# Designs tried in a protein design run: designed miniproteins, single chains. Part 43

Each design is a single chain, and the fold is of that chain. pLDDT is the mean over its residues in the fold that is shown.

## One batch from the design tools (miniprotein)

Design m1472
Fold by ESMFold2-Fast:
Structure m1472 (fold): chain A 100 residues (1-100)
Amino acid sequence: MKLININAVLGAASDVEGLLKLLLEKYPKIIDRYSELTVDEMIAALVAVEYKKTGSRREAFKFLYELLKKYFPDASDEEITTYALPLIGAIEEYIKKFEI
């Protein structure tokens, strides 16, 4: 499954540096593998970490929704849901990809 391009659905992220800092705080090991992470990959990795911690797609979706609201403040609830649902559906693939 291909990641839906986040910029095509949600527009530009408000704070890419803040997003990267959050990822490094929650899963520092990922940066050693991916020197040039896209915003899509940063979001997917953060959500995969949350899902592995909780074991719940519902909690992972809630985390992703709040994360997208914070970093894409101009995105509508419909746009956020359109991006979030496929990512949550493929979450085990991202755990394997990022070795979480």
Scores: mean pLDDT 77

Design m1473
Fold by ESMFold2-Fast:
Structure m1473 (fold): chain A 80 residues (1-80)
Amino acid sequence: MSQRQRWLAVLQALLRRAQEVRDSAPGLAREIIRGAARLLETAFDAPQDRIDQILALIDQGRLGDAIALLQQELDAVQAA
C-alpha cells in the first residue's frame, strides 16, 4: 500500500470515528476532526482556507458542519 493510500485510510477511519462520537463525546470528536484537518493540510496540501473553515466550525461547536466539510475535502483528495 502506498503512503497516499495509507493516509487516505487513516482519514477515512478518523472521519468515521468522529461521526460515531460526535454526540456522545464532542470533545473527543473535536480533537479527531482537528487531527484529520492537519493530516489533510500536511499530507495532501488541502487549501488553507478550507482547513481554517473546518477549524473555525470546531471552535464554534458546529461538529456536524465540520465533519461535512472534512468529508468534502476527503472526497476531493480521493478524486484527484
Scores: mean pLDDT 83

Design m1474
Fold by ESMFold2-Fast:
Structure m1474 (fold): chain A 78 residues (1-78)
Amino acid sequence: SGRDVFIQSVQDAGFTPGDSGIDTINSDSLSNDQKITILQSMIRRYQQIYNDPNASSRQRSIARSTIIVLNDRIRTLS
């Protein structure tokens, strides 16, 4: 479906330390289950950044803070 293509696109489109899932939460075209799936994928990417030996202290701090925000968003959708 178009929503599945969108989920794949969001997962593959790129990941930045500043991405807090706000576009995902604000999407009127995604179901709550689809939003949770995307947010969980974002959490996994931030965990990868946090565990990357080449990550800066700033990147680790942003990753940690963003994981907290993303978990709170998932809780709101559950």
Scores: mean pLDDT 71

Design m1475
Fold by ESMFold2-Fast:
Structure m1475 (fold): chain A 64 residues (1-64)
Amino acid sequence: MVPSDKEVELVLQIMKGALAEKHKDYEEAAKYYRKASQIARDMGLDELAEVYEQRAKEAEEKAK
């Protein structure tokens, strides 16, 4: 079965966030994790959304 468009977008945002974090671009990482959280909410994946909201907050703290 082919993944839904939202599922593909979710994975892409997560990967971009992780890549930014690896490069210590924490501000960029926070932006991508926030996008991932919003997509997860739209898909009804509330627990996953909370995980990426938390990761975004942690990245924002590291950026400052």
Scores: mean pLDDT 82

Design m1476
Fold by ESMFold2-Fast:
Structure m1476 (fold): chain A 68 residues (1-68)
Amino acid sequence: ARDALIAALEQLLPTFSPEAAEHFRKAIEALRDGNWEEANLHLIRGVNLMTDEEREALVQAIVDALGG
């Protein structure tokens, strides 16, 4: 699950705004380190900076990565 989430986020990074992408990059680093609190903070910050289209793409990628 963690590896699938990381892969989904990495695939979407080039499509996000630079500000949102930086938070998701930090979330990926925190997820790899097992730091769930830090990852959650950066995921919330990143999502809050996204457009509706970017959020829809993120949700679809997570659903696809986790098998629906």
Scores: mean pLDDT 77

Design m1477
Fold by ESMFold2-Fast:
Structure m1477 (fold): chain A 96 residues (1-96)
Amino acid sequence: SDLLEELKEARKKALEGKLTLEEALELMRKVLESGDELLYEALHLIIAIASLREALKKAKEKGDEEMAANLEKQLEQVEEELEKLFKELEAKVKAA
C-alpha cells in the first residue's frame, strides 16, 4: 500500500524534473523486494518520464522544436501507459 503511494509521489517528482537518482534506486530496491511485476513496470515508466523530461528540457534549451515535439508526444504516451497501470494497481490493492 505505502509503496504504491511512494510510486505516485515519484511520478509527480519525475514530471516536475525533481526525481533524484537516490530516490529512484531506493524505489527499485523496494519494488524488487515486493516481487510485484506491475509495480516494477510502473517504476520503469516513472524512470522513463524522468529521462524524457530531462531530454525535453535540453531540446527546448537548444531550440530544437522538432525534437521537443517528438519528446512531448513520447511523454504523453508514457503517461497514458502509467495512468492505466496505476488504475490496475489500485484495483488490485482494493481487492486485497
Scores: mean pLDDT 85

Design m1478
Fold by ESMFold2-Fast:
Structure m1478 (fold): chain A 92 residues (1-92)
Amino acid sequence: MPEIPEAPEASEIQRALALMVAGVLKAHGLEILDAEILRNSEETKEVMELVGKPGGIIIIEDKEKNTTYVYVVLSEDTVLKLTVSPAIESQV
């Protein structure tokens, strides 16, 4: 069961964003395999370097593993990582 940890000042926004992303993924026939909060990790730093600021979403497709990774930037040091299957092809 994927659980999304709450942040005190942004818990409703984080929950709403997570539900919206999950709804969009399910509407495209995708299954959410895992949901993880990353903090102060190497992946968090790499995602921040790509987005440049909080509030961005990055989608990374791994065609060999037939999976898609969705990174949602929640704050400067906090990223929500969703693992979904199958890989998103020409639909997003």
Scores: mean pLDDT 64

Design m1479
Fold by ESMFold2-Fast:
Formats: sequence, structure tokens, C-alpha cells
Structure m1479 (fold): chain A 88 residues (1-88)
Amino acid sequence: STEQIKQQVESLLDEIGKLIDEAEEYIKNGDLETAKKKIEEIQQKMQQIGQLITQLPSSDQKTMLSRAQKLFDRGQKVVDQLVAQLEA
């Protein structure tokens, strides 16, 4: 159902937000291996959100895509931070 898909997207967005915060903390503390694993989980959940959003009505797609995009932008910044630390 549309409601079930919305709840799955909301749950995944919440999980990604927590993983981003965790990854940032691991990068800050120099635990780059754990940060890498958290980023891999983020990327997998982002792919799941993309697939789920396509199943929603057009109005709901726009709302969820906007929210997801902000989170995806945050995730990309964390990837960039990890890469910078690995190159240092």
C-alpha cells in the first residue's frame, strides 16, 4: 500500500540520518574502516529509497524525493570527508 511504502521510506531516511551522524563521528576519531562500512550501509539504503519512491503517487514522490535528496547530499559530503582523510 502507499501508506506502507511511505513508512518504509520514512524508516530508511531515519536510519540513513543516524548512519551519517555515526560515520562523521568515526571519521573525526580516525576510525576510517568503520566509517567506510557505515557509508556502504548508507549507499545501500539510499538505493532502496530510490526504488520505493518510484512506487508512490506523483505528489508523494516529489515530497519524498526532496527529503531524500537533502539526505543524499549530506551522505555525499561524508563520502568526500572519508576520501580526504584516506588521501592525507
Scores: mean pLDDT 86

Design m1480
Fold by ESMFold2-Fast:
Structure m1480 (fold): chain A 90 residues (1-90)
Amino acid sequence: SIIRQRIIAAIDTLRAYSDAQVRAVFQRIVDQLRAQGATDLAARVAQLLASPTKDAMIAGMKALITTLSIDDQRTLYRAVQAAIRAARAA
């Protein structure tokens, strides 16, 4: 899926940031998903925040992406783009 490739590429850009910055982006993703009513997907992403490092969070997100339907991939992609954009503006 082109959408899957785009989400993975976006998440991989986060490797350049600190553990705290990646955690803040993942929290923004959770908040965006909750705002969209994607409650189950938000809960699954929120579990990744229990991971101790950015590498563990990124690996968990990539694993999660491989399990998603195309509709969930689209929903997650919009949330990821919004979260990364907000982080760059701060």
Scores: mean pLDDT 87

Design m1481
Fold by ESMFold2-Fast:
Structure m1481 (fold): chain A 78 residues (1-78)
Amino acid sequence: AVEEAAALLREAGRELEARGDLASADALYQAAEGILEDAKKGVKIEDIGERLKILAEEVSNPAVRRALTEAAEILLKA
């Protein structure tokens, strides 16, 4: 679940990087690293998913928001 969510975020980041949106790509790469780190620290998967969903609601870029929302859904259905 967490590895699948991180892979989705990294793939979305690579697509944005290929389009020249380096800031949005970096944000998604940081989100992917963050959820993997939280999982290693024993944070509940549900809590990681809820945090990611809140983050998605705070971002203005539609592509970033969609990637964060899809990753959160993977975690919340786990």
Scores: mean pLDDT 83

Design m1482
Fold by ESMFold2-Fast:
Structure m1482 (fold): chain A 63 residues (1-63)
Amino acid sequence: SMAERRAELDTLVAQAKKGDPEAMDRIAGLLSAYEQDPSKKEELDFLKERLAAAQAEIKAERG
């Protein structure tokens, strides 16, 4: 389901935010794959939104 997929993506973004290079590489691969597949628009939009939020959180926390 989309709910399960969103949970997986949230977990990956959280791992990448902690500096996990494998999670970062997986996210990069997913972004590339989703951008090439119009049927994955919902997954792409969600992943981009979560990445933008994570980046904003990092900047706001006085990094």
Scores: mean pLDDT 82

Design m1483
Fold by ESMFold2-Fast:
Structure m1483 (fold): chain A 87 residues (1-87)
Amino acid sequence: SFDEHNAALQAAVDFAKEVVELTRTLSKEEALKKVEELVERFAKEHADRPIALELAAALLRWLASQSKDEEEKEVLLHAAEILEKRA
């Protein structure tokens, strides 16, 4: 339903915001490690809703394309790749 799709989109947006915050508050190495934990948590929370993982991965790839910070891009793309593997 549209309501279920909107809930998945909101979850994806909230997750992407958490990943972006990590890139702004942690070193690249710490952010890379922490996003792996966040992706595992998100994948478990949305095991019955693979669309949430697909939307989060797509949003993170789009954010990476808009970023001019190479370290931020690397962290965002790393998170997207793990989400795609879990979807």
Scores: mean pLDDT 86

Design m1484
Fold by ESMFold2-Fast:
Structure m1484 (fold): chain A 80 residues (1-80)
Amino acid sequence: SKAEIRRRYRAEVARLVEDALRRHQPSPETLEAIFAAVRRIEAEFDRDMAKATSDEQLEEVARKHLERFRAEVEAIIAAS
């Protein structure tokens, strides 16, 4: 269901944030950039989820946005 995929997506995003915080101990400015990325990508994820009509499309939306989030977090950390 959409609710289950949204729950898994949010849990994975939370784990990625926790891992980044634990491993890199980012500055407050870097933390704000990470949380801004969380908010922006979740908004895009919610829009794309609303358009999806099959389980395959829902899984693809989640996978795409998780990969994008990983890449953006890595870029933010590398730039700090």
Scores: mean pLDDT 85

Design m1485
Fold by ESMFold2-Fast:
Structure m1485 (fold): chain A 87 residues (1-87)
Amino acid sequence: REEEIARRLKEDEKRYLDFKYPKVVSLVRKITAGLPEEEREKVFETLYKAIKLLESGKEDEAYQLLRETFGEEADKIFEIMKEALKK
């Protein structure tokens, strides 16, 4: 039951990202295409956390988390996220 709840929450997070931030998901999939699936899942978990920080008004924390995870690609991801929030 606990494992099922955790799995359902992860699927809900992925669905939320695909629905609200499809351009961000597309870019991150391209960046992470060469990574093992386990590493890619961790990256998407971090992406969801960054988005929730940004939605909560914690813009600096969201950007720092993206920078630590994606390096130079963080600027591009962050701009796409902010553009999606304006709509």
Scores: mean pLDDT 78

Design m1486
Fold by ESMFold2-Fast:
Structure m1486 (fold): chain A 96 residues (1-96)
Amino acid sequence: KIEELRKKAREEFEKHKDNPVERLKLSVRYSYELWLLENKPDEETRALLEKAQELAIKGIEYMEEGEKNGDPELIRKGTEYMREAARLTREVLERL
């Protein structure tokens, strides 16, 4: 499973070589998925990390939209989502 995930990650990154935002979202997704496969945490920990992954991806999307549209409030919202994702991830890792 881990080697299959790594192979899939390499193929997806190559597909999106010209899209830095998509590559960043892939980095987030595969980092969380790989950690979950390696560590097999309990249901509560898994749910928190899945929420952190979702918040991080949404944060990136808000920042991209804000940059594209020149909307500083969307950039601020994206930054807040990223901070919350980092907080949840740190809290989980400190429990282990």
Scores: mean pLDDT 83

Design m1487
Fold by ESMFold2-Fast:
Structure m1487 (fold): chain A 86 residues (1-86)
Amino acid sequence: SVKDEALAILEEGQAELRGLVEAGASKSELIAVVRALYDRLAPLLTPSQRAKAAAALARIEASSDKEEMLRIYTEFLLWLVRELEA
């Protein structure tokens, strides 16, 4: 289903981003991955869900801290899981 596909993309992305942070990847590499995930995810989302995803991406791009970037990503993932279960 579209819901299962959206969640799979986010779970894959979370694992990839965590691995990159552990490997010492640059902020620009993390942002590139998050942008690619957003592009894959956006067509599967409602307009309101897409707006929240875009806002989360903007917060990640504005962040100066990799741990803060992961926190923002995780907050969005947990929000979308609850949204898609409703």
Scores: mean pLDDT 85

Design m1488
Fold by ESMFold2-Fast:
Structure m1488 (fold): chain A 83 residues (1-83)
Amino acid sequence: SAREQRLQKLIEDGEAVAKQLEEMRLENEKDEEVRKVRQEIIRTRSELKEAMDKNAKPEEIEKLRSKLLELQKRYQELLKELG
């Protein structure tokens, strides 16, 4: 049958299929990393706002600002890798 012929070809092309699956896995890992960094940015922004609202020490506010800037740089680099 036509289905059996397609299955036979897929078995013969196993290496090509394995390569496609590996490429999809790497893309999914990059997407997951982007989501994780974005979530950390949102969390850090909330922590910074809370620290400012509570009149936290300048040193604490500065640490949160520095962390946010580093996360934003990482986010931009990950987006470049996905393009």
Scores: mean pLDDT 76

Design m1489
Fold by ESMFold2-Fast:
Structure m1489 (fold): chain A 78 residues (1-78)
Amino acid sequence: MEEIKEEALEKAKDLPEAAQRVFRVALNTALEKYKAGASVEEIKRILDAAAEQARVLSGDETGEKVKEIADEFVEKVA
């Protein structure tokens, strides 16, 4: 899990700082929820919310990129 999280953050490193902060917080929340037995759907909801917030803060292209990275993260943990 930690290695998959680090890989996701590495893919997001060139995104605006605000989007990176939102995504990092969401990944940490998703990881804690996963450890507590959360469903894949709950993890997706957390990360989709982060992608939407990144879109609002940093634009559509940034939000779309966050969603792509988030979807890859979910596939690797499922």
Scores: mean pLDDT 83

Design m1490
Fold by ESMFold2-Fast:
Structure m1490 (fold): chain A 64 residues (1-64)
Amino acid sequence: GLSREEIIEMLTKKMRELKEKGFSEMEIVDFAGLEIERIRDEQGLSTEEALALGKEVMKEIEKL
């Protein structure tokens, strides 16, 4: 599985690509939420780990 750092890097890269393609902030947030849910299910992350990951990803979206 991917480490937390690798997941954040991957999602941040994809979010930057979506922004460059003209997607809205709301669409990028929705994408990130769906990807975190998928990763949680695939890697067996706890609720607490998924929430912490979501916070870090939201901070990266705010910097876009």
Scores: mean pLDDT 81

Design m1491
Fold by ESMFold2-Fast:
Structure m1491 (fold): chain A 92 residues (1-92)
Amino acid sequence: LWERLEELARELEELGKKYIEERTEELEKKIRELAEELKRLLEELVAEGSPLTEEELQLGLELLEKLLEMLRAERLVRVEGVSTEEALEMLK
């Protein structure tokens, strides 16, 4: 389960970077689906009392937060016309 969690989180981060560059609706939809799956997996593992280490749970949450930050940066690029790098700096 945690190996799958790490894999999904990594895929989401890569897709997020691709989305910022390519800006397709297809990628956005894919990212949302994976983010929802990752969040649901984390919630189920916590609810079932799975022996997740605190480190593994934090890793998953941090990767999800980074993905959401990248999606917000893309919105700033699209709406305000700033560069992706500038948008990411504004989000810190």
Scores: mean pLDDT 64

Design m1492
Fold by ESMFold2-Fast:
Structure m1492 (fold): chain A 82 residues (1-82)
Amino acid sequence: SEERLEALRRRVEEAMEEMRELVEEARRSKDPRERNRLLAFAEATLTSVEMLLFVEYRVTGDPRIEELRDEVVEEHERLLRE
């Protein structure tokens, strides 16, 4: 449904914002252990929403959900290069 797709888009936007906040906090950290912990949380945030979108796509077959998942995968790959 359109309502469900909009809810998934909001979830992705929230996850992207949380990931960016964690990355910025990691960049400000002077402790290598804290930096690694924050980056791990950023990765976990993206992985969580990737899995949600995978399940939703399996249930609905809506190609717009697959497009959202591709966007999250691109951001995850970008994060891993950091």
Scores: mean pLDDT 86

Design m1493
Fold by ESMFold2-Fast:
Structure m1493 (fold): chain A 91 residues (1-91)
Amino acid sequence: SSSERQKEEEERREIELIAEMTKGSNLSKKAQEKAEEYVRKGVTLEEITKEYEEKVAQILAEEKDSGLQLGKINELDMEHKLITYYMKKLG
């Protein structure tokens, strides 16, 4: 639908912005290294997304401090977005 295409384009722009803002950082370098490893091993974007969702679920179950929980989830979200971005550029 038109609404779904708009959301996909907004998500793509957000990921591109994150990639630009983190360019040259240790986070960007680590994400690129992981993306290269995943592509080399034949790991799919679907498998990486499932692993990310499992890690988020574990944080929600184990971390009871709301501030630390949000921080950990935000760090994983940013790493996942960067890894996905670089995997798409490599494949």
Scores: mean pLDDT 81

Design m1494
Fold by ESMFold2-Fast:
Structure m1494 (fold): chain A 78 residues (1-78)
Amino acid sequence: AEEEAIRGAREGVLNGEGKAARYATAGAIGVIGGLLSGDGELAAEVAEGGAEGAKKAGNEKAAEGLEEAARKAREWAE
């Protein structure tokens, strides 16, 4: 369940093993910042980096969402 994945990510952060989970969250925030600045290409690159971090953290749903956001940001930039 998503609730269990979030709990695991929090526990990993508290134990110092959840840096990848933090990168996934930072990636999502970076996408929003990039889109607000009008730079869809930058937003896509940040989202791709965040997706890799999320995968390493075991948060596949966050990685999937960030990968989709990256594709949409590139399409929007066209």
Scores: mean pLDDT 61

Design m1495
Fold by ESMFold2-Fast:
Structure m1495 (fold): chain A 77 residues (1-77)
Amino acid sequence: SQEQVRAEMDELISQTQSQLDEAIAANDVEGALQILQDYQQRVDEILARNPDVAEDIIQQTMSAMQSLGKRVAELLA
């Protein structure tokens, strides 16, 4: 259901942000990159299982990817 997909995605984004916050605080570049890669894989799996997912959920996941990626890029600079 759309509600289940939203809940899964919200949880994934929340968990990823927390993990990334910890990696950045520790200045763990390799850990931050791995966290971002894991997020992308999990998003791809959720979307592959849910081909009829609502556009707003897709936009939310894309926005989160962009935001997380920028944070990792800033850590690398």
Scores: mean pLDDT 84

Design m1496
Fold by ESMFold2-Fast:
Structure m1496 (fold): chain A 77 residues (1-77)
Amino acid sequence: ELELPEEEVRRGEEIVERLRPLIERIRAEDPSASLEEALERIIAEHRETDPELARYAEEALRALREARRVHEELLRE
């Protein structure tokens, strides 16, 4: 199988590093919020002020939704 390029690995690490403290802050303010809800809030709040951060959150949200779909599909089998 093709290994991920170093740039994609590093980008993934940067996304996690930048989003983690924001997600933790949102969850601290609203413990009932899901990870998806936290990411959606980051996107809405930062889209105009920090479009790059909003893009990171959108990529993370898409990856999370895809991973959850695959996981749920495996559990149903």
Scores: mean pLDDT 71

Design m1497
Fold by ESMFold2-Fast:
Structure m1497 (fold): chain A 85 residues (1-85)
Amino acid sequence: PLPALTPEEVEKLVAELEKQLARAEAELDALYAAGELSDRQRALAREYLARLREIIEEYRRGAPVEEILARLREVLAAILAADAA
């Protein structure tokens, strides 16, 4: 179980996740420009980043933290499954 978080702590975590998401988007573009990613890999990564951004927007609209965490775990599982294939 996750430790109990205050609303302020959750907000800080979401803000950090938004920052990391922006960094990941920039890194993805750099890797693609360097020829290290195929068109398919770039498209798949962009889809996952878009899903993460959607989850953050749902949180900003007042979705429960437990629902947000469950959806983040689903996206992570999908990323790991795609990488393993």
Scores: mean pLDDT 74

Design m1498
Fold by ESMFold2-Fast:
Structure m1498 (fold): chain A 102 residues (1-102)
Amino acid sequence: MMKERIELESRIGMAGIQVAASKTSADNIAKRLEKEGGSEELIERAREVARENAEKAGEIGKLGNQALASDDIKEAEKLARKAEEIAKEAAKKTDELAKEYE
């Protein structure tokens, strides 16, 4: 029980780190576009992705708190899976943004 909770907490923590990295990447793309005189549309899109990634980081934090409060290990596992899915979505959208910058 306790060891399984630590593993689930680690998974949610890693998802949070991944989303934070995706946010930083999107912020860096926006800053680079601003410096290079890139299109306003791409700059706005990069800012949107960074904002959405910040919101996703907050959601992962909330899922982590819910997992810690849960007495059901299967419920905590579902929350960990949801956090990982959110992180994957953030990474995918950030990668799509990077391709548009090319």
Scores: mean pLDDT 85

Design m1499
Fold by ESMFold2-Fast:
Structure m1499 (fold): chain A 91 residues (1-91)
Amino acid sequence: SHMQEEIERIVEEALRRLWELLAPELSPEQQAKLRERMEEVLAMVRAGEPVATVLARLAEMLQELEPSVSDEVYSEALAVLQEMAGRIAAV
């Protein structure tokens, strides 16, 4: 549907921004885990999982990474998630 395609675009854009923000501060092992989590989120969106479930998974992912990244990067990542949630709510 048009709504689903728009949600998929919003999530893909947010995941790209999160990777650009988080990956430079992570070890190769942490980067591999982040990639796996992001691929899972994208698969959930494409499968038509509820938006609330997708947002919960992304929040869990960020919480796990909090001790591994700077406060500045973490704050920017939270802002990306908030912007994504607002854009999805507007669809």
Scores: mean pLDDT 86

Design m1500
Fold by ESMFold2-Fast:
Structure m1500 (fold): chain A 94 residues (1-94)
Amino acid sequence: SVNQMQQIIDNVRVDYQNSTDPGVQQMLQVVIDGMNRIMDMVRNNSPTSDIIDTGTSYTNRVMDIMIDNNVPLSDMTRSIQMMQDVIISAVLHS
């Protein structure tokens, strides 16, 4: 549901506020932006293909930031998993 996607976004915002690493913070900002974009696409009944393409684009941006800022593997894995959960939830609701 949109409420479940919002709960994931709220959890990411808490991680953002609690982060002391600028690289992790920049990564989490892109994750939040991507999740909000996907949620808006679900609300506007966007095609599943567009949701997947948008999710993939934001996931690639997150990965680039992780590589550039040498983000720990645990933070990378968690952020990618959260993004995938939002994409899957969005696809199941389209």
Scores: mean pLDDT 81

Design m1501
Fold by ESMFold2-Fast:
Structure m1501 (fold): chain A 70 residues (1-70)
Amino acid sequence: APLPIQAMIDYVKANPELLKKIEEELLRELAKVAEDIAPAAAEALLRVLEEVGASPEVIEAVRAALAAAR
């Protein structure tokens, strides 16, 4: 695969402070991401957030933004 997604997931799981920064950046850019993201990429994003242990509040915000952007 051109992108080592599993290695990135494992790295984020080992670095909780990095996960917080990812969550903050995602929330900051959420409306733009939701408008621009392809459906398959949106599904992959939600799966990755769940696998890395993202906050339930962040996951719900992403789901709501994706639903509103369609």
Scores: mean pLDDT 76

Design m1502
Fold by ESMFold2-Fast:
Structure m1502 (fold): chain A 98 residues (1-98)
Amino acid sequence: MEKLEEAIKLVEEAIRKLGEASDKIPDPQKRQEAANLIVAARILVVAAKDPSLTLEEQVEAIRGAIGALEDAATLLSPEDRKEVLELINKAKEVVDSI
């Protein structure tokens, strides 16, 4: 449980930083793509917090959120992408330890 909670907090921090960085994307289509991926990640974080789900289902949801955030990070500037990817990679390490 502690590891899942840690992974969720890291993913939520990555979502916040991605949201701030995505507003700086000059291409409107890429900005909309990033926004859609962030929304998908938020929905999956809600699922990961659902106590009616099994631990396996909660872990699957957080892995899905991580995937969506990795895709969104590719749309960012190299500077903004580095910080977001560090959070995503830390979340992946925590999830893999569950």
Scores: mean pLDDT 85

Design m1503
Fold by ESMFold2-Fast:
Structure m1503 (fold): chain A 97 residues (1-97)
Amino acid sequence: SALKKFLEEMAKELEEILEKEGETEEVLKELALKFLKKLFEDEEAKEELLKKLDELIKNGKDNPEANELLKELKEGIENKYDEEKIKELVEKILKLI
């Protein structure tokens, strides 16, 4: 799967950054930006992720807060959100953990 290959390649790069910088909110925002910028360059991985998000949204009626976040993430990927909006999405995700 294109998405699986993308995630495996990204996981290695992100792990190297986390080892150097640590797990702070600012580092997590930078990792999210790097991930999404690379995702936007890989059309097949992006399309597979959007399909998976659609499946999760359709099946996720039991958790409305997570469901709304998944919808915002899908819209951000489809509309290629700018850096500021991506950072706002990371803040929303971290508040739900």
Scores: mean pLDDT 74

Design m1504
Fold by ESMFold2-Fast:
Structure m1504 (fold): chain A 66 residues (1-66)
Amino acid sequence: MPEEVVEVTIELAKKSALVSDEQAEEIGRMLKEGESLDEIAEKMKLPRNFISSLVKEAEKIVEKKK
């Protein structure tokens, strides 16, 4: 996963009321290490769809930075 997508995913997670800033950083670290979305969701006790939606939105934001 591109590092910029990971960074934007962390920022979006921090803006969410569902996770702490520390949890958002941990999600980003696991994404950078190549963990699957299922593994991240299981480890963080979060819905997979939440992690998936953050990553998809981050990809859109990164694409707009062309």
Scores: mean pLDDT 80

Design m1505
Fold by ESMFold2-Fast:
Structure m1505 (fold): chain A 77 residues (1-77)
Amino acid sequence: MSDQQKQAAKAADDYWLDPEFQQKEFERAKQVVDSGDKSKQASLYTGYQILKIGMELDGASDKSLAIVEEIAKLVAE
């Protein structure tokens, strides 16, 4: 709701709503899952959950939060 939070939310939305960025992140996450490295997979999952919490606190859009959650779900398998 502050101007600083609005700028952070917009920056997150601009990044995460970019289809090219989304595709590259999904491909990267899938490569980690396909590698069978469960330790790296767990670290990546934790990283996405922390990122999602930070983005939510900054007021990022539900669409951006949903994209991060979908990538986290892919890593959790």
Scores: mean pLDDT 78

Design m1506
Fold by ESMFold2-Fast:
Structure m1506 (fold): chain A 55 residues (1-55)
Amino acid sequence: MKKEQIEAARETAEISDKNYSYFESNRSSTLARLLRYMLQVTRDEARKYAEELEK
């Protein structure tokens, strides 16, 4: 159970980080800036969640 949740959290962080890098390269509209912020938060929360599950 915990292993599956940790794997899902790690995958979420990886996908969010990849998408964040893509949007960071585009000096974008307000919408793209918001999307980058949301992706950063999702990445950070997913990493934190994986750490909590490893306890």
Scores: mean pLDDT 71

